# Designed miniproteins, single chains, continued (2): the designs that were tried, part 98

Each design is a single chain, and the fold is of that chain. pLDDT is the mean over its residues in the fold that is shown.

## One batch from the design tools (miniprotein)

Design m7397
Fold by ESMFold2-Fast:
Structure m7397 (fold): chain A 111 residues (1-111)
Amino acid sequence: DPEELRRLLEQRNEEAKEAVELLKENVDDPEVLEYLEELVKAAEESNMPYTGVLGALVARVTGRMSVTQLAGDALNAGVPATRIAELLIRLIRGELTVEQVEDELRAMLEA
């Protein structure tokens, strides 16, 4: 159903926008915040979905393509973007390792 697909994509983009706001409110690393602002500007100028903003930030913060792909797979499987943002916030704060983020994303995919 094309109309259901459109609504699902709109919902995912809205959830990704909420995830970006959560990151802006909870991240205090100036380099990460500056990069996030650049990604948001690029998304607004090029009509890139906010799921792309989140994916690019995962790549920057983790430095691992495998974790970036797992995050993309989780989003495609219907995991809320805000849950991925929560993992990134905890990683940036030093509360989680990159390996623990990978394990959590893998667990979300198996649920």
Scores: mean pLDDT 83

Design m7398
Fold by ESMFold2-Fast:
Structure m7398 (fold): chain A 55 residues (1-55)
Amino acid sequence: RERELAEIAREAGAYLKTLDLPEERKKEILMEVLEAAEAGRLRVGEAVAYAESLL
């Protein structure tokens, strides 16, 4: 579970670094992805698609 959350965070973080967005907005999206993962709504490999849905 802890390793799963770390993988989700790395996937989302790597994706967000490729986007031309303010750092505050990137943090907001990352926090929403991590909250969804903590709630069991996201699995490893779904982080990028979920982050895109928040754009």
Scores: mean pLDDT 79

Design m7399
Fold by ESMFold2-Fast:
Structure m7399 (fold): chain A 84 residues (1-84)
Amino acid sequence: SSELVEELEKLLEELEKLVKELLEILRQKGVPQEVIDAAEAYVKKLIATLREKAKTASDEELEQMIEGLKVTIKELQETIEQLK
């Protein structure tokens, strides 16, 4: 479903934004820039992989990906709040 693909894409954009925020907090706490850069590259590759999988995924598989991504986003938001 195009609607499920659009929902997944919005969640992937939110994930990318939250990861960028988390990495900036970690940088300010003294994590080396090289480690931050490596983590950012890894997340970009993961998001690209999920986008490719979405192109051939069934509606049921897309719904599972969306549910998992919502859980990940919530956990990431909670982690960011604890680190502020």
Scores: mean pLDDT 88

Design m7400
Fold by ESMFold2-Fast:
Structure m7400 (fold): chain A 87 residues (1-87)
Amino acid sequence: EALSEEEVERRIEEIAAELEATAGLDAEWVREALTKLYEALKNKNYEEALAIYRELAARLIDALAAQGVADRATLEAELAAYLAAVK
């Protein structure tokens, strides 16, 4: 079963807030990127989904490096879990 659109939006907001709190990323930008990723996956556009994912991951790595925070594995796992939930 796929998540409802409301549940997907809620989880996107949760990820955006978590990344803002832990890595200092712009929550609005993260929310927009995850929304585009969800739409790409919904439309079976895996090439675009992969491109968005890579950009998000690169920004996250940059933010974590800038803050001196090394817990990127937890955030990567959380991002992967959200991608898996949107099937």
Scores: mean pLDDT 70

Design m7401
Fold by ESMFold2-Fast:
Structure m7401 (fold): chain A 73 residues (1-73)
Amino acid sequence: SKVERAIEILRATGTPEGLEIAELAELAKKAGLSDEEVIQLAISRLRQAIATEEDPAVRAALERALAELEALA
């Protein structure tokens, strides 16, 4: 599913932020949100994480994940 792919993309960042958003996406899916709602939630949280990220390597990994999630939406 698109949600399973989104979770894989987030986990593949290897960042604490990516892992936290992946867990949030799993919980949102279990709560009955649609695939579209889960992906939009993940995108929103990823944008927030990027805006506050001080480490350029972590920010770059999160920005790559954002581009991949937007392609799924």
Scores: mean pLDDT 88

Design m7402
Fold by ESMFold2-Fast:
Structure m7402 (fold): chain A 75 residues (1-75)
Amino acid sequence: MVDEEEVRDMAKLILENATQKASQELSEEQVKKFEEKLKEALEKAIPALVGKPVADAVKEMLEIAEKVYKEVKEE
């Protein structure tokens, strides 16, 4: 079970890793938009992730990152 601090630490790592990966495929402006949108989406998800198993919390955060990536790429 993840506490709020663990969820925030995982969200930070996912944000950093996803943004770095996006920078290889997206323009500088799209990367900035992706980072901002993903940061907001992860912050909103944190309360719902507290108390979940680590694997489930990571899976949900990765799904959020994929969704934001697709939204930015399509725009």
Scores: mean pLDDT 80

Design m7403
Fold by ESMFold2-Fast:
Structure m7403 (fold): chain A 66 residues (1-66)
Amino acid sequence: SGIEKMIDNSVRILERAMRQGRMTLEQLQEVIDQLLASMKDQGYPQKHLDLLEKKGKELIEKARKR
């Protein structure tokens, strides 16, 4: 779906910013939390909230292992 592609693109942009040193782990967590809260407030279905949370956690975990 378009929403799933949007989530994937957002995560990819954040991963690139982390790789380029333009974002700290703390800032990454904050951006993911803010995006998730915004989507929840806008009434996005739970399946899309779960997808963002899963992909966000995977990205944060990957960043921590560096």
Scores: mean pLDDT 83

Design m7404
Fold by ESMFold2-Fast:
Structure m7404 (fold): chain A 69 residues (1-69)
Amino acid sequence: SELDIRVDEAEALALMSAWVGGVRVDDEMLRMIREVVRRGEWDAVNRALLYLTEGRVDEARRVLRKALE
């Protein structure tokens, strides 16, 4: 489905962003990103991706966790 394609693209972008930031994304973070995308919380996804490019994994996790509340 179109939503599944967007979820896959967000996952790929998260891995790329983490690579740029010199950090690693675990399975929990990827699950959170997929769920936030499914909820349509694109502002939270974009903010988390920016934090990942900056190497700020805890800030990325906080943004995603808040979007899932």
Scores: mean pLDDT 86

Design m7405
Fold by ESMFold2-Fast:
Structure m7405 (fold): chain A 67 residues (1-67)
Amino acid sequence: MTAFMIVERQRLQRDLDELESTARSTEELEQVQALRQRLEAGEADIAALEAEAGVLVLKRAVEKVVP
């Protein structure tokens, strides 16, 4: 069980690293860093963090089309 949570955390961490590295605004960077801090603080609901990261990915896709 714990091993699966570690794998999920590692994947989320990689996704957050990519989002942070490619952030185009201070707002995006702050949102990614907030999610990372929650993950590092031992947030138990990894699915919720994944959902919020997914919203940032979707927002980036919309911003890519609209600008």
Scores: mean pLDDT 71

Design m7406
Fold by ESMFold2-Fast:
Structure m7406 (fold): chain A 88 residues (1-88)
Amino acid sequence: MEKEKKREELLERLEEAQRNEDEERVLELLAEYLGVELEKLRELVEAAVRVSDGDKSPELAEKTEELKKLMEPLVEDMRKRREEEAAA
């Protein structure tokens, strides 16, 4: 119950920060939600952006996979939330 309530609060704050286009706050809230260090998350996000821009470095590919694994619970939770909102 406590963890679910905390996740719900973090998701609401994350949506608010996204609406305000506060990139630093989005990263802070995302790091808290995922339970990772802000610096680590920032490094992984930067690596994913570079891979998206066409950088084929193996190190960046590994960091992008690490980010995907960290983001899995958030992506699934956001998908369920969107399905519930669309159904309501």
Scores: mean pLDDT 74

Design m7407
Fold by ESMFold2-Fast:
Structure m7407 (fold): chain A 83 residues (1-83)
Amino acid sequence: DEKKFEELKKKVEEKIEELENTSLAKEDSVILFIREQLKFAEEKKDIELLELILEFLEAVKNRDTEKAEKLRKEIEKLKRELS
């Protein structure tokens, strides 16, 4: 569903912008990682990957390091399956 993909992408972009606006370093490794995953999700048009990226952003915002690490591994696993 193209509409669902675009809505989720917009939410991801808005959360990335929120993180960048609160950070003094726009080149933070976490932000770079998220932008790389978003680009891959756009290339594959995969909704599940966008949902995982959104959950990862929420975990980062909440400083839930354990949840963020688990989600990072799920993102990397899904990327391998989509490759």
Scores: mean pLDDT 78

Design m7408
Fold by ESMFold2-Fast:
Structure m7408 (fold): chain A 80 residues (1-80)
Amino acid sequence: MKAEELGRRAGEVAQKGTLESAVGGAILGIGAGFEAVNDPEEARKAAEAAREGAEKAKTPIGREGGELGAKGAEAMAKAG
């Protein structure tokens, strides 16, 4: 799975606004960062997709999960 796809899924999951979706979104976002560790462009796209999904989340915990995923992807891009 491409990092961008993982980021997009993280955003979609975060949008559901449940505790489970927030945790799932964060995990998928971090996974996107791992996939993109050798490709900064993929990491950036993954982070953008996760952040967009977080903004649409109906609950604060959903937004936090999506933002955590985006930060994870960005951190992996900097490390790689």
Scores: mean pLDDT 63

Design m7409
Fold by ESMFold2-Fast:
Structure m7409 (fold): chain A 63 residues (1-63)
Amino acid sequence: MDEALEGVLANHLVDKGVPADEAHRLARRIVEEARKRASNDEELPQEVAKLYPRYLAEHRARS
């Protein structure tokens, strides 16, 4: 389940202009952090949605 979500998120990051290798690393970090906050698999996408804008903004600030 987490690998599928990482893949979807990485594709979204690539569409936003993040290089594929960086997108996969960033997606993994976001999903890992979201997993620590989610009580179950149903909450995981919602926790990812909360973290995604923050991590994307931090990546863009470093670029």
Scores: mean pLDDT 76

Design m7410
Fold by ESMFold2-Fast:
Structure m7410 (fold): chain A 100 residues (1-100)
Amino acid sequence: LAEEGARLGGRGLGLGLVAVRRAETPRALALGIAGALNGAGALFLGGMGVNTDPLASAAYQEGVAEGEALAAAGASAEEIGRRGARLGAEGAALVAEAVL
């Protein structure tokens, strides 16, 4: 659960940051920020903020690559941000369930 949450959070963080960099609307920016904050929280709590889990680092890189691929395919920053926000929130929920 914590490992899966950290993996989803890492992807959400990567997607969220891609959305923030590409944001042209307040909604896209808000969704990107939500993905980044929830994703970072899941990575920090699930991985204790230490690079002891290569999977958490790989998940972040995977999320960035996924976001850039979606942008190259014509996806909007809002679509990328929405995906990041969803994955980040799912990751945060799984980590919270594992540690609470």
Scores: mean pLDDT 78

Design m7411
Fold by ESMFold2-Fast:
Structure m7411 (fold): chain A 68 residues (1-68)
Amino acid sequence: EEWRREAEEAERIADELYTKSVNLDKQAEKARKEGKLDEARKLDRESAIYFTAAGIVRAGADFLRELA
């Protein structure tokens, strides 16, 4: 039963991290259009970090879901 709850929690965390990544990517695009290239670069880097973290957490959630 706990594996199921852990999987659900991990899925929510993965979704939040992915949403954060998408929002940062949109902010980077806006910064690029405004000519704020250094800000856009930092936002792109942060977006990539959150995207990677989301993938790792999602893989963990999938594993826990299989155990439930």
Scores: mean pLDDT 82

Design m7412
Fold by ESMFold2-Fast:
Structure m7412 (fold): chain A 84 residues (1-84)
Amino acid sequence: SHDDQLLAEVVDAVERIIKVMKEENVPEEIAEGVFMTYLGMRSVAEPESRELLAAIQDQFVALTEKVSTLEALERLAAQLRALR
């Protein structure tokens, strides 16, 4: 489905950010900014995906209130994979 494809692509983007964070020791604020920019750009390019992208953003923000950005991204990727 369109949603399954969108979830797969967001998971791929999250996993790339996680890899770069671990290899390059990227500050959490930079990684958060990169992911938020990615979601924002996709929302502009794909208006039909805006509701699902907003839900993903809300879940990521909720996770960052409780855990580090790295752990939030890892948990988010696992949650999104489970929805497919």
Scores: mean pLDDT 88

Design m7413
Fold by ESMFold2-Fast:
Structure m7413 (fold): chain A 79 residues (1-79)
Amino acid sequence: MRKLSEKEKELAREEAEKFANLSKKEQRKKSAAATAAQILYMAGDEERAKEIAKKHGIKEVEVPYSKLEIEILKKKGKL
């Protein structure tokens, strides 16, 4: 759980604008890379998640859960 700062909102807007300017094929590839990075990050492989994000120009790996929330979900058998 994290509250977005003004800087994070600005970066998100900039990222969305860049994504909107990509072709459908490029948008699909970037979305697939973002999903793969998210899955790796949630699985605990932060190094590979960051490498994939960097390769595809993703400045920040967006994960819907915090580290603590991921541990709680694992404990409850939901992950």
Scores: mean pLDDT 63

Design m7414
Fold by ESMFold2-Fast:
Structure m7414 (fold): chain A 92 residues (1-92)
Amino acid sequence: SKKIQEIVNRYTAALLRIVTSSLDDSVAIAKDFLESQGFDVKVEKLSDGKYKVTVTDKETGKKLEDIIESNEDVIEFLKKVTDMLIEEIKEK
């Protein structure tokens, strides 16, 4: 599927930026990527410096929420959301 390949290419580009970025920049990069894929993204910076991230798929209404403490958490969350998006496309 061309759509899946486009998602994978953009996801890979986002990951390459994240691995050399600060946590604040990595969260912003992840938000930008997910919004480009049709998600609503809400980011809340908590008092302890962690982030609460909520993403909603505009097409399916599915929501994913997680607490982000590190760039590794950003990468894992992005993978989880991207895998969900790819599976939704495969099931259509």
Scores: mean pLDDT 83

Design m7415
Fold by ESMFold2-Fast:
Structure m7415 (fold): chain A 106 residues (1-106)
Amino acid sequence: SSEEKLKELKKELEEKIKKLKELIKELLEAMKKKDFEKVKELIKKIEELIEEIEKIIKEIKEILKKDKSISEEFKKEVEKLILEAEIEIGIARIVIGVANLLLSKE
């Protein structure tokens, strides 16, 4: 069912948001330590994870658009999680921008 698929996607999105937050913290630490090899590796991992998160968000939005029987409460929970994901992606992109600026001075 659409609701079962949404529950699976919601759980996957929650796990990936948590991983994104952890990788951002690792990137900030690597930047402070001037570990430029680690910075490059973390940028790549974060960019790959952002693509995975954006794919899940797109799939969730398509299901919500097609299935009008999804409860308003569950829809609001999922929309709140999408907003959290979009905020964390925005933070990640800013941090990557700063990291790339630091790498350009190496």
Scores: mean pLDDT 90

Design m7416
Fold by ESMFold2-Fast:
Structure m7416 (fold): chain A 71 residues (1-71)
Amino acid sequence: SAEEEEQILAALEKEKEELKKNGHTLSREELEGLLAHKKALLEKFKRLGMSQEIIEKVEEIIKLIEELLAK
């Protein structure tokens, strides 16, 4: 439902902000695990037909994790 998607989007936005602030404190193994989890979540959300806004937010989180791993 739209209400469920709004709650998911809010949770993803909070997670993105936490990664921006504290992602540098995570180990390489923790970042790799989180990346694998988010990639699986993206595939699941695409199969479920989730809104483009949610899909884009998961992709933004994936990109941020990849940037943290590149350092």
Scores: mean pLDDT 87

Design m7417
Fold by ESMFold2-Fast:
Structure m7417 (fold): chain A 92 residues (1-92)
Amino acid sequence: DKAELERGYRRFLALLDLLLEFGLISEEERRRLEEAVRIILEGGPEERVREARELLERAVARVRERVDALDEAKKEELREALAERHAELEAE
């Protein structure tokens, strides 16, 4: 369903914005991740999609390590902020 795909994409962009706000990714990393997901969603040559998936996997691993390095209070703030952003998207 295109609506489910669009909703997933918006949630992903909201996550990227939040990660940027918390200093867990750079503006350049955000742009690269947005482009990688766009490539995967649009399809195209298998090699290009594979490269985008690999970039996303590596970035997810790195962000996970950065999140794990946060103190518990910051982890809670991130969780609450993400839940709030998702609730805002669902309200529309």
Scores: mean pLDDT 79

Design m7418
Fold by ESMFold2-Fast:
Structure m7418 (fold): chain A 87 residues (1-87)
Amino acid sequence: AAEKERVLAAFEEILDELLAAGVITPAEAEEFLAEARKALAAAKSREELEAAVRALTERLARRVLERIGASEEERAAYEAALARGRA
């Protein structure tokens, strides 16, 4: 019964890690979290939940790849910000 809550918590943890790594923005994290909540709420069976998790994971991975590939300057800025944050 708490499967959807555990899945959502796992996505939140992944999004937090990506935010900490500077790979996604807070706005993107909020967008993905909202999409995850909607997709998980719509799932009525274990099979639908598994399909939703797979689709969300693939979409997140694709967005992350697109984000880091879309702008070398933006990625360099994130890496520089992370280096300053760790110092």
Scores: mean pLDDT 72

Design m7419
Fold by ESMFold2-Fast:
Structure m7419 (fold): chain A 82 residues (1-82)
Amino acid sequence: DLLARIEELQRRADELLEKSASLGNLANALDEMAKASTDPESRSKLLSERNQMLEKKNELDKESEDLRREADRLRAELLSKS
């Protein structure tokens, strides 16, 4: 059932996007902590952790995008008619 597959892909993409948003919020908090830090070493470590959160966010965003692209292909297939 193409419709069921499309719905599953959309649900999974939405779940990944929610997780990505949470990582983005954490990255923003880490960036703010880094800006408030007076110690260069502490600031560097916070920025490193921020970058790790952003890397994970980018991975989830890519997975979400891939799932949405697949859902769009299945929708095009479903709409393919005379």
Scores: mean pLDDT 87

Design m7420
Fold by ESMFold2-Fast:
Structure m7420 (fold): chain A 97 residues (1-97)
Amino acid sequence: SILDKYIEELKKLKEEAENATSFEEIDRVAQKVFDVAFKIELLLRDEYPEKAKQIRELVEKALNEYLTARKNGDLEKAKEVLIKFIDELIKLVKEIS
């Protein structure tokens, strides 16, 4: 399914986030992760509105925490926030796949 395809993409992005050694690298990963999250939320909006809402709330929290870490120059915290977000997003999507 398209959701299984996004789960596999998120797993690959998690590996890329774990291996990132600069803000240039982690920002590129973050952009792709948030883009995938947006596509999943849009797909689920009509049939699974509560799951779509949970994804929007996770995105808002993760984006705010990521931008705070970035502003503080805390690369390890930025990576931690993004990896945790990917894990939580995969868990939510698997509940409906």
Scores: mean pLDDT 90

Design m7421
Fold by ESMFold2-Fast:
Structure m7421 (fold): chain A 81 residues (1-81)
Amino acid sequence: KPVTLIAKYLTGELPESLREKAEEAIRELAEDIGASEEEIEEMLEAARKHDVKRFLEILEKLDIPKKYNATIEDLKELAAQ
């Protein structure tokens, strides 16, 4: 699942060979939830640094459409492990 791939990348558990796919999944999710290009770049930078707190802070500042709430909650739960 894309959410699992993103969460593993954020926690530093993802194999290097899957990093590009995880970054693609982050961009797709961020675009779907209405993030600006600047916010998408900040999210990708936080993920590359394995900065879970910064990534989640960016998500918290976004006005996320309600239809994505379950996806975002799953991501938060997986990344908190």
Scores: mean pLDDT 81

Design m7422
Fold by ESMFold2-Fast:
Structure m7422 (fold): chain A 83 residues (1-83)
Amino acid sequence: PSEQEIDDAVLAVAYASGLSSSRSAESLDEDGVNQTISIARLLADHGRYDDAIKLLKEALSRTEDPKNKKKLEEEIKEIEKKK
């Protein structure tokens, strides 16, 4: 379940990104940012720090709201601490 959950979470983010692109891909809303953070934390918890950081950086590039950018930056730092 845990291993399958990670694979499913990564796939879910990829599909969510695709759907967001089709309906307005410029920036992630707070819900999208929170989902990305949750998935990145799951990846990091399983030792996939590079994937987690990459995912957060991609979300950061798609986020225009300063508040959401700060959340993503803080999560990147948190995951970097785990390395």
Scores: mean pLDDT 68

Design m7423
Fold by ESMFold2-Fast:
Structure m7423 (fold): chain A 55 residues (1-55)
Amino acid sequence: SDVDDYRSGLSGTPGSVTAVTELAKNGRIEDVEFAARTGGGPTGRGARAILRHYR
């Protein structure tokens, strides 16, 4: 599914920070939380920063 494709992209690449931002803009906070828990490097840091702001 599109959700699974996004989650796969978020966990693996530095360029996925843009994808995390788009998920947050679309209100898909559960996918941002998934990225924060499983994502490494810039993707995980970006997701955690977004969640910190959103909460």
Scores: mean pLDDT 63

Design m7424
Fold by ESMFold2-Fast:
Structure m7424 (fold): chain A 84 residues (1-84)
Amino acid sequence: ELEELLEKMEEAIRKLGAAKGIPEERTEEFIKLLREDILSLPTEEEQIRYAKAAYLAYQGALADLQGDHELAAQLYAEAEAILE
């Protein structure tokens, strides 16, 4: 479900931005641009694939920032596997 994946991706990015002390305005601008890029992909299958990979990558970055390097490595590997 594309919209659910986009919402999860956006939430992960907002959490990462907050954890890194990035202003909400900059985080929302980044989310807008990323959402536009994903929705510009020619098929819903490609949009879902990219959104899922992005979600996993940002969850990995958040885990890494929180000191869970093992979970971060796993999430990054899953994101890369999706984009193969």
Scores: mean pLDDT 84

Design m7425
Fold by ESMFold2-Fast:
Structure m7425 (fold): chain A 63 residues (1-63)
Amino acid sequence: MGMRLYYTGLATRKLLELGLSREEAHRIAFEIADEFVKRKGTISQEEFDALVEKRAEEARKKR
């Protein structure tokens, strides 16, 4: 329960730092956090950061 909000916040902040809009950052962060919670946090911090960066790059390509 609390984990989804926590990881959504972390991903949103990272995506904003990577230059995404707030709308895009929130959408992608929600998807990443939901996936992370479903895997019970089996993703390392390094993998989490890499996943956020990959999703940000994909979003930029759609602009």
Scores: mean pLDDT 74

Design m7426
Fold by ESMFold2-Fast:
Structure m7426 (fold): chain A 70 residues (1-70)
Amino acid sequence: SNDEILEKLQKMVDDLLPKMSPEQQQQALDILNRLEKILPTLSDEQAKQAAVGVARHLSHLSGVPVKLDV
């Protein structure tokens, strides 16, 4: 569900924030906030793809390998 996707991404961001610069932290939070706003407009398949994209971006920003199972 979209709620489970958001919970997983929020936990992921919380875990990765200490490994990021302040600018990277702001980017991660902005990405998460934008996803939360668009999720109601997306199909389940689109929501999963968007979440995977966000997880990939978080991995790139933090330098830590991240995988989201959706």
Scores: mean pLDDT 79

Design m7427
Fold by ESMFold2-Fast:
Structure m7427 (fold): chain A 92 residues (1-92)
Amino acid sequence: SALEKIISELKKLLEKLEKAETKEEIKKLIEEVIKLILQALKELDLTKEQILKLIAKILDLIGLLLEDLSVEELKKRVIELVKEIIELLESL
């Protein structure tokens, strides 16, 4: 299903995030996560509440791109957000 494919791709990005060592690598991975959430919004039959939760996660990810965080702090916060997104999608 589209849902299983999106979850699988997010889990692959999570593994890449755990191995990322530079801000540039993490920022590219954030952009790929945002693309997968936008794909979920387009392809999945979601409730209004689920749509708003996913949009909120996109805004949180964009916020992290605009902050001058250390590599370690940026990485931790992005990993936490991606895990929350995976849990949200797995609850569907």
Scores: mean pLDDT 88

Design m7428
Fold by ESMFold2-Fast:
Structure m7428 (fold): chain A 75 residues (1-75)
Amino acid sequence: MAAAEEVARRAEAAPEEVRAAVEAELLAAAPALAALPEEERRRAQVRLMEEALTRLTGDEELARRAVEERLAAEA
């Protein structure tokens, strides 16, 4: 879980706070995401998570790796 820990460090926040911020973005977008077909919804969710983490860390590649690790853990 190296990328998720690095995200929390760069955001200067607890891992729970980073997760809550990403979940708030997903919740706000939930009605729009629910209108999309499953494959498009997955891509939109991934993009939204990557954008949220990029804003928190300033590092797009780190954000992408953290989202990839999260999706692997949830599979």
Scores: mean pLDDT 78

Design m7429
Fold by ESMFold2-Fast:
Structure m7429 (fold): chain A 62 residues (1-62)
Amino acid sequence: MFGAAGGLQAVIEARRRHPDASPEELAAEAAKLASGGSRKALANATPQQREGALAFARSALA
């Protein structure tokens, strides 16, 4: 995930694919989707940005 926006897009896509998954499972799927296209972006992202994307995932699934 490049940032919160990239993380949110990955979460939305993961939810589309796994609508019955738990928030924790969707966060893991979103991370897999983000890593495929954003591995180099993750290399220069801060830990806080990655955690922010997960927080948005939890919020979006609430």
Scores: mean pLDDT 60

Design m7430
Fold by ESMFold2-Fast:
Structure m7430 (fold): chain A 69 residues (1-69)
Amino acid sequence: MEEARNAARGALDAARQGKTIEASVLVSVALYYAQDDPEFVKKLREALQALNDGNVDEAIKKLEEAIET
């Protein structure tokens, strides 16, 4: 669980710096560790979709929501 949340925090920091590829990799790492937390997984998937769509602001918002879950 902490590994998933640490990866999600890293993804948030990368997204805030405009490092969208690094952010996407770190969201994927968080998803790998978070398989047993459905609400956290949902927010991580929404963040990954936003990154793929080039919507960095939405990705940041979803990563913040994921970390708070």
Scores: mean pLDDT 82

Design m7431
Fold by ESMFold2-Fast:
Structure m7431 (fold): chain A 81 residues (1-81)
Amino acid sequence: MLSRRERRSLLLDRMYQTAEEALKAGKSVDEVVAAMAAAGREWLAEHAPGDEDARDFARRLLTWIRQELENDPNAVFELDA
């Protein structure tokens, strides 16, 4: 069983990998955020079904990433400590 922190870390990693791939493919901010949202939903359905905390974390991350990309498209993605 994964700990709460490990689940968040793995979810974050999957969503960031999806964002990096979409950005490298020349996708728009809206497309990047949509791809991250899809990846997060798929991961949560497989690994943490019914985990509202993990879902809320994913939603907050998507809001933050959208703001970062709209403010500075060259912003560096870093994992939260």
Scores: mean pLDDT 74

Design m7432
Fold by ESMFold2-Fast:
Structure m7432 (fold): chain A 76 residues (1-76)
Amino acid sequence: SELDLLHQWTDRLLGLITDPELQEKVRRAHDLVVKLVEDPDSVTQEELEELAQLQGEIDRGMREQGVPRPRVDFPP
């Protein structure tokens, strides 16, 4: 399922990150994406904005740590 792939991606990403603040951002982003997949109508505009900000912060933090983006095969 999409949630199983998301959980696998998040677990791999967390395994590569040593910064606890960056790990917390990844977990928060994961929770928001799970909510978006399971019940998109319940997601607020503020949560979408938070997710976008977290994605940018995670990307920057990963680059600063030299962590490559984990790859998960999504079905075509």
Scores: mean pLDDT 75

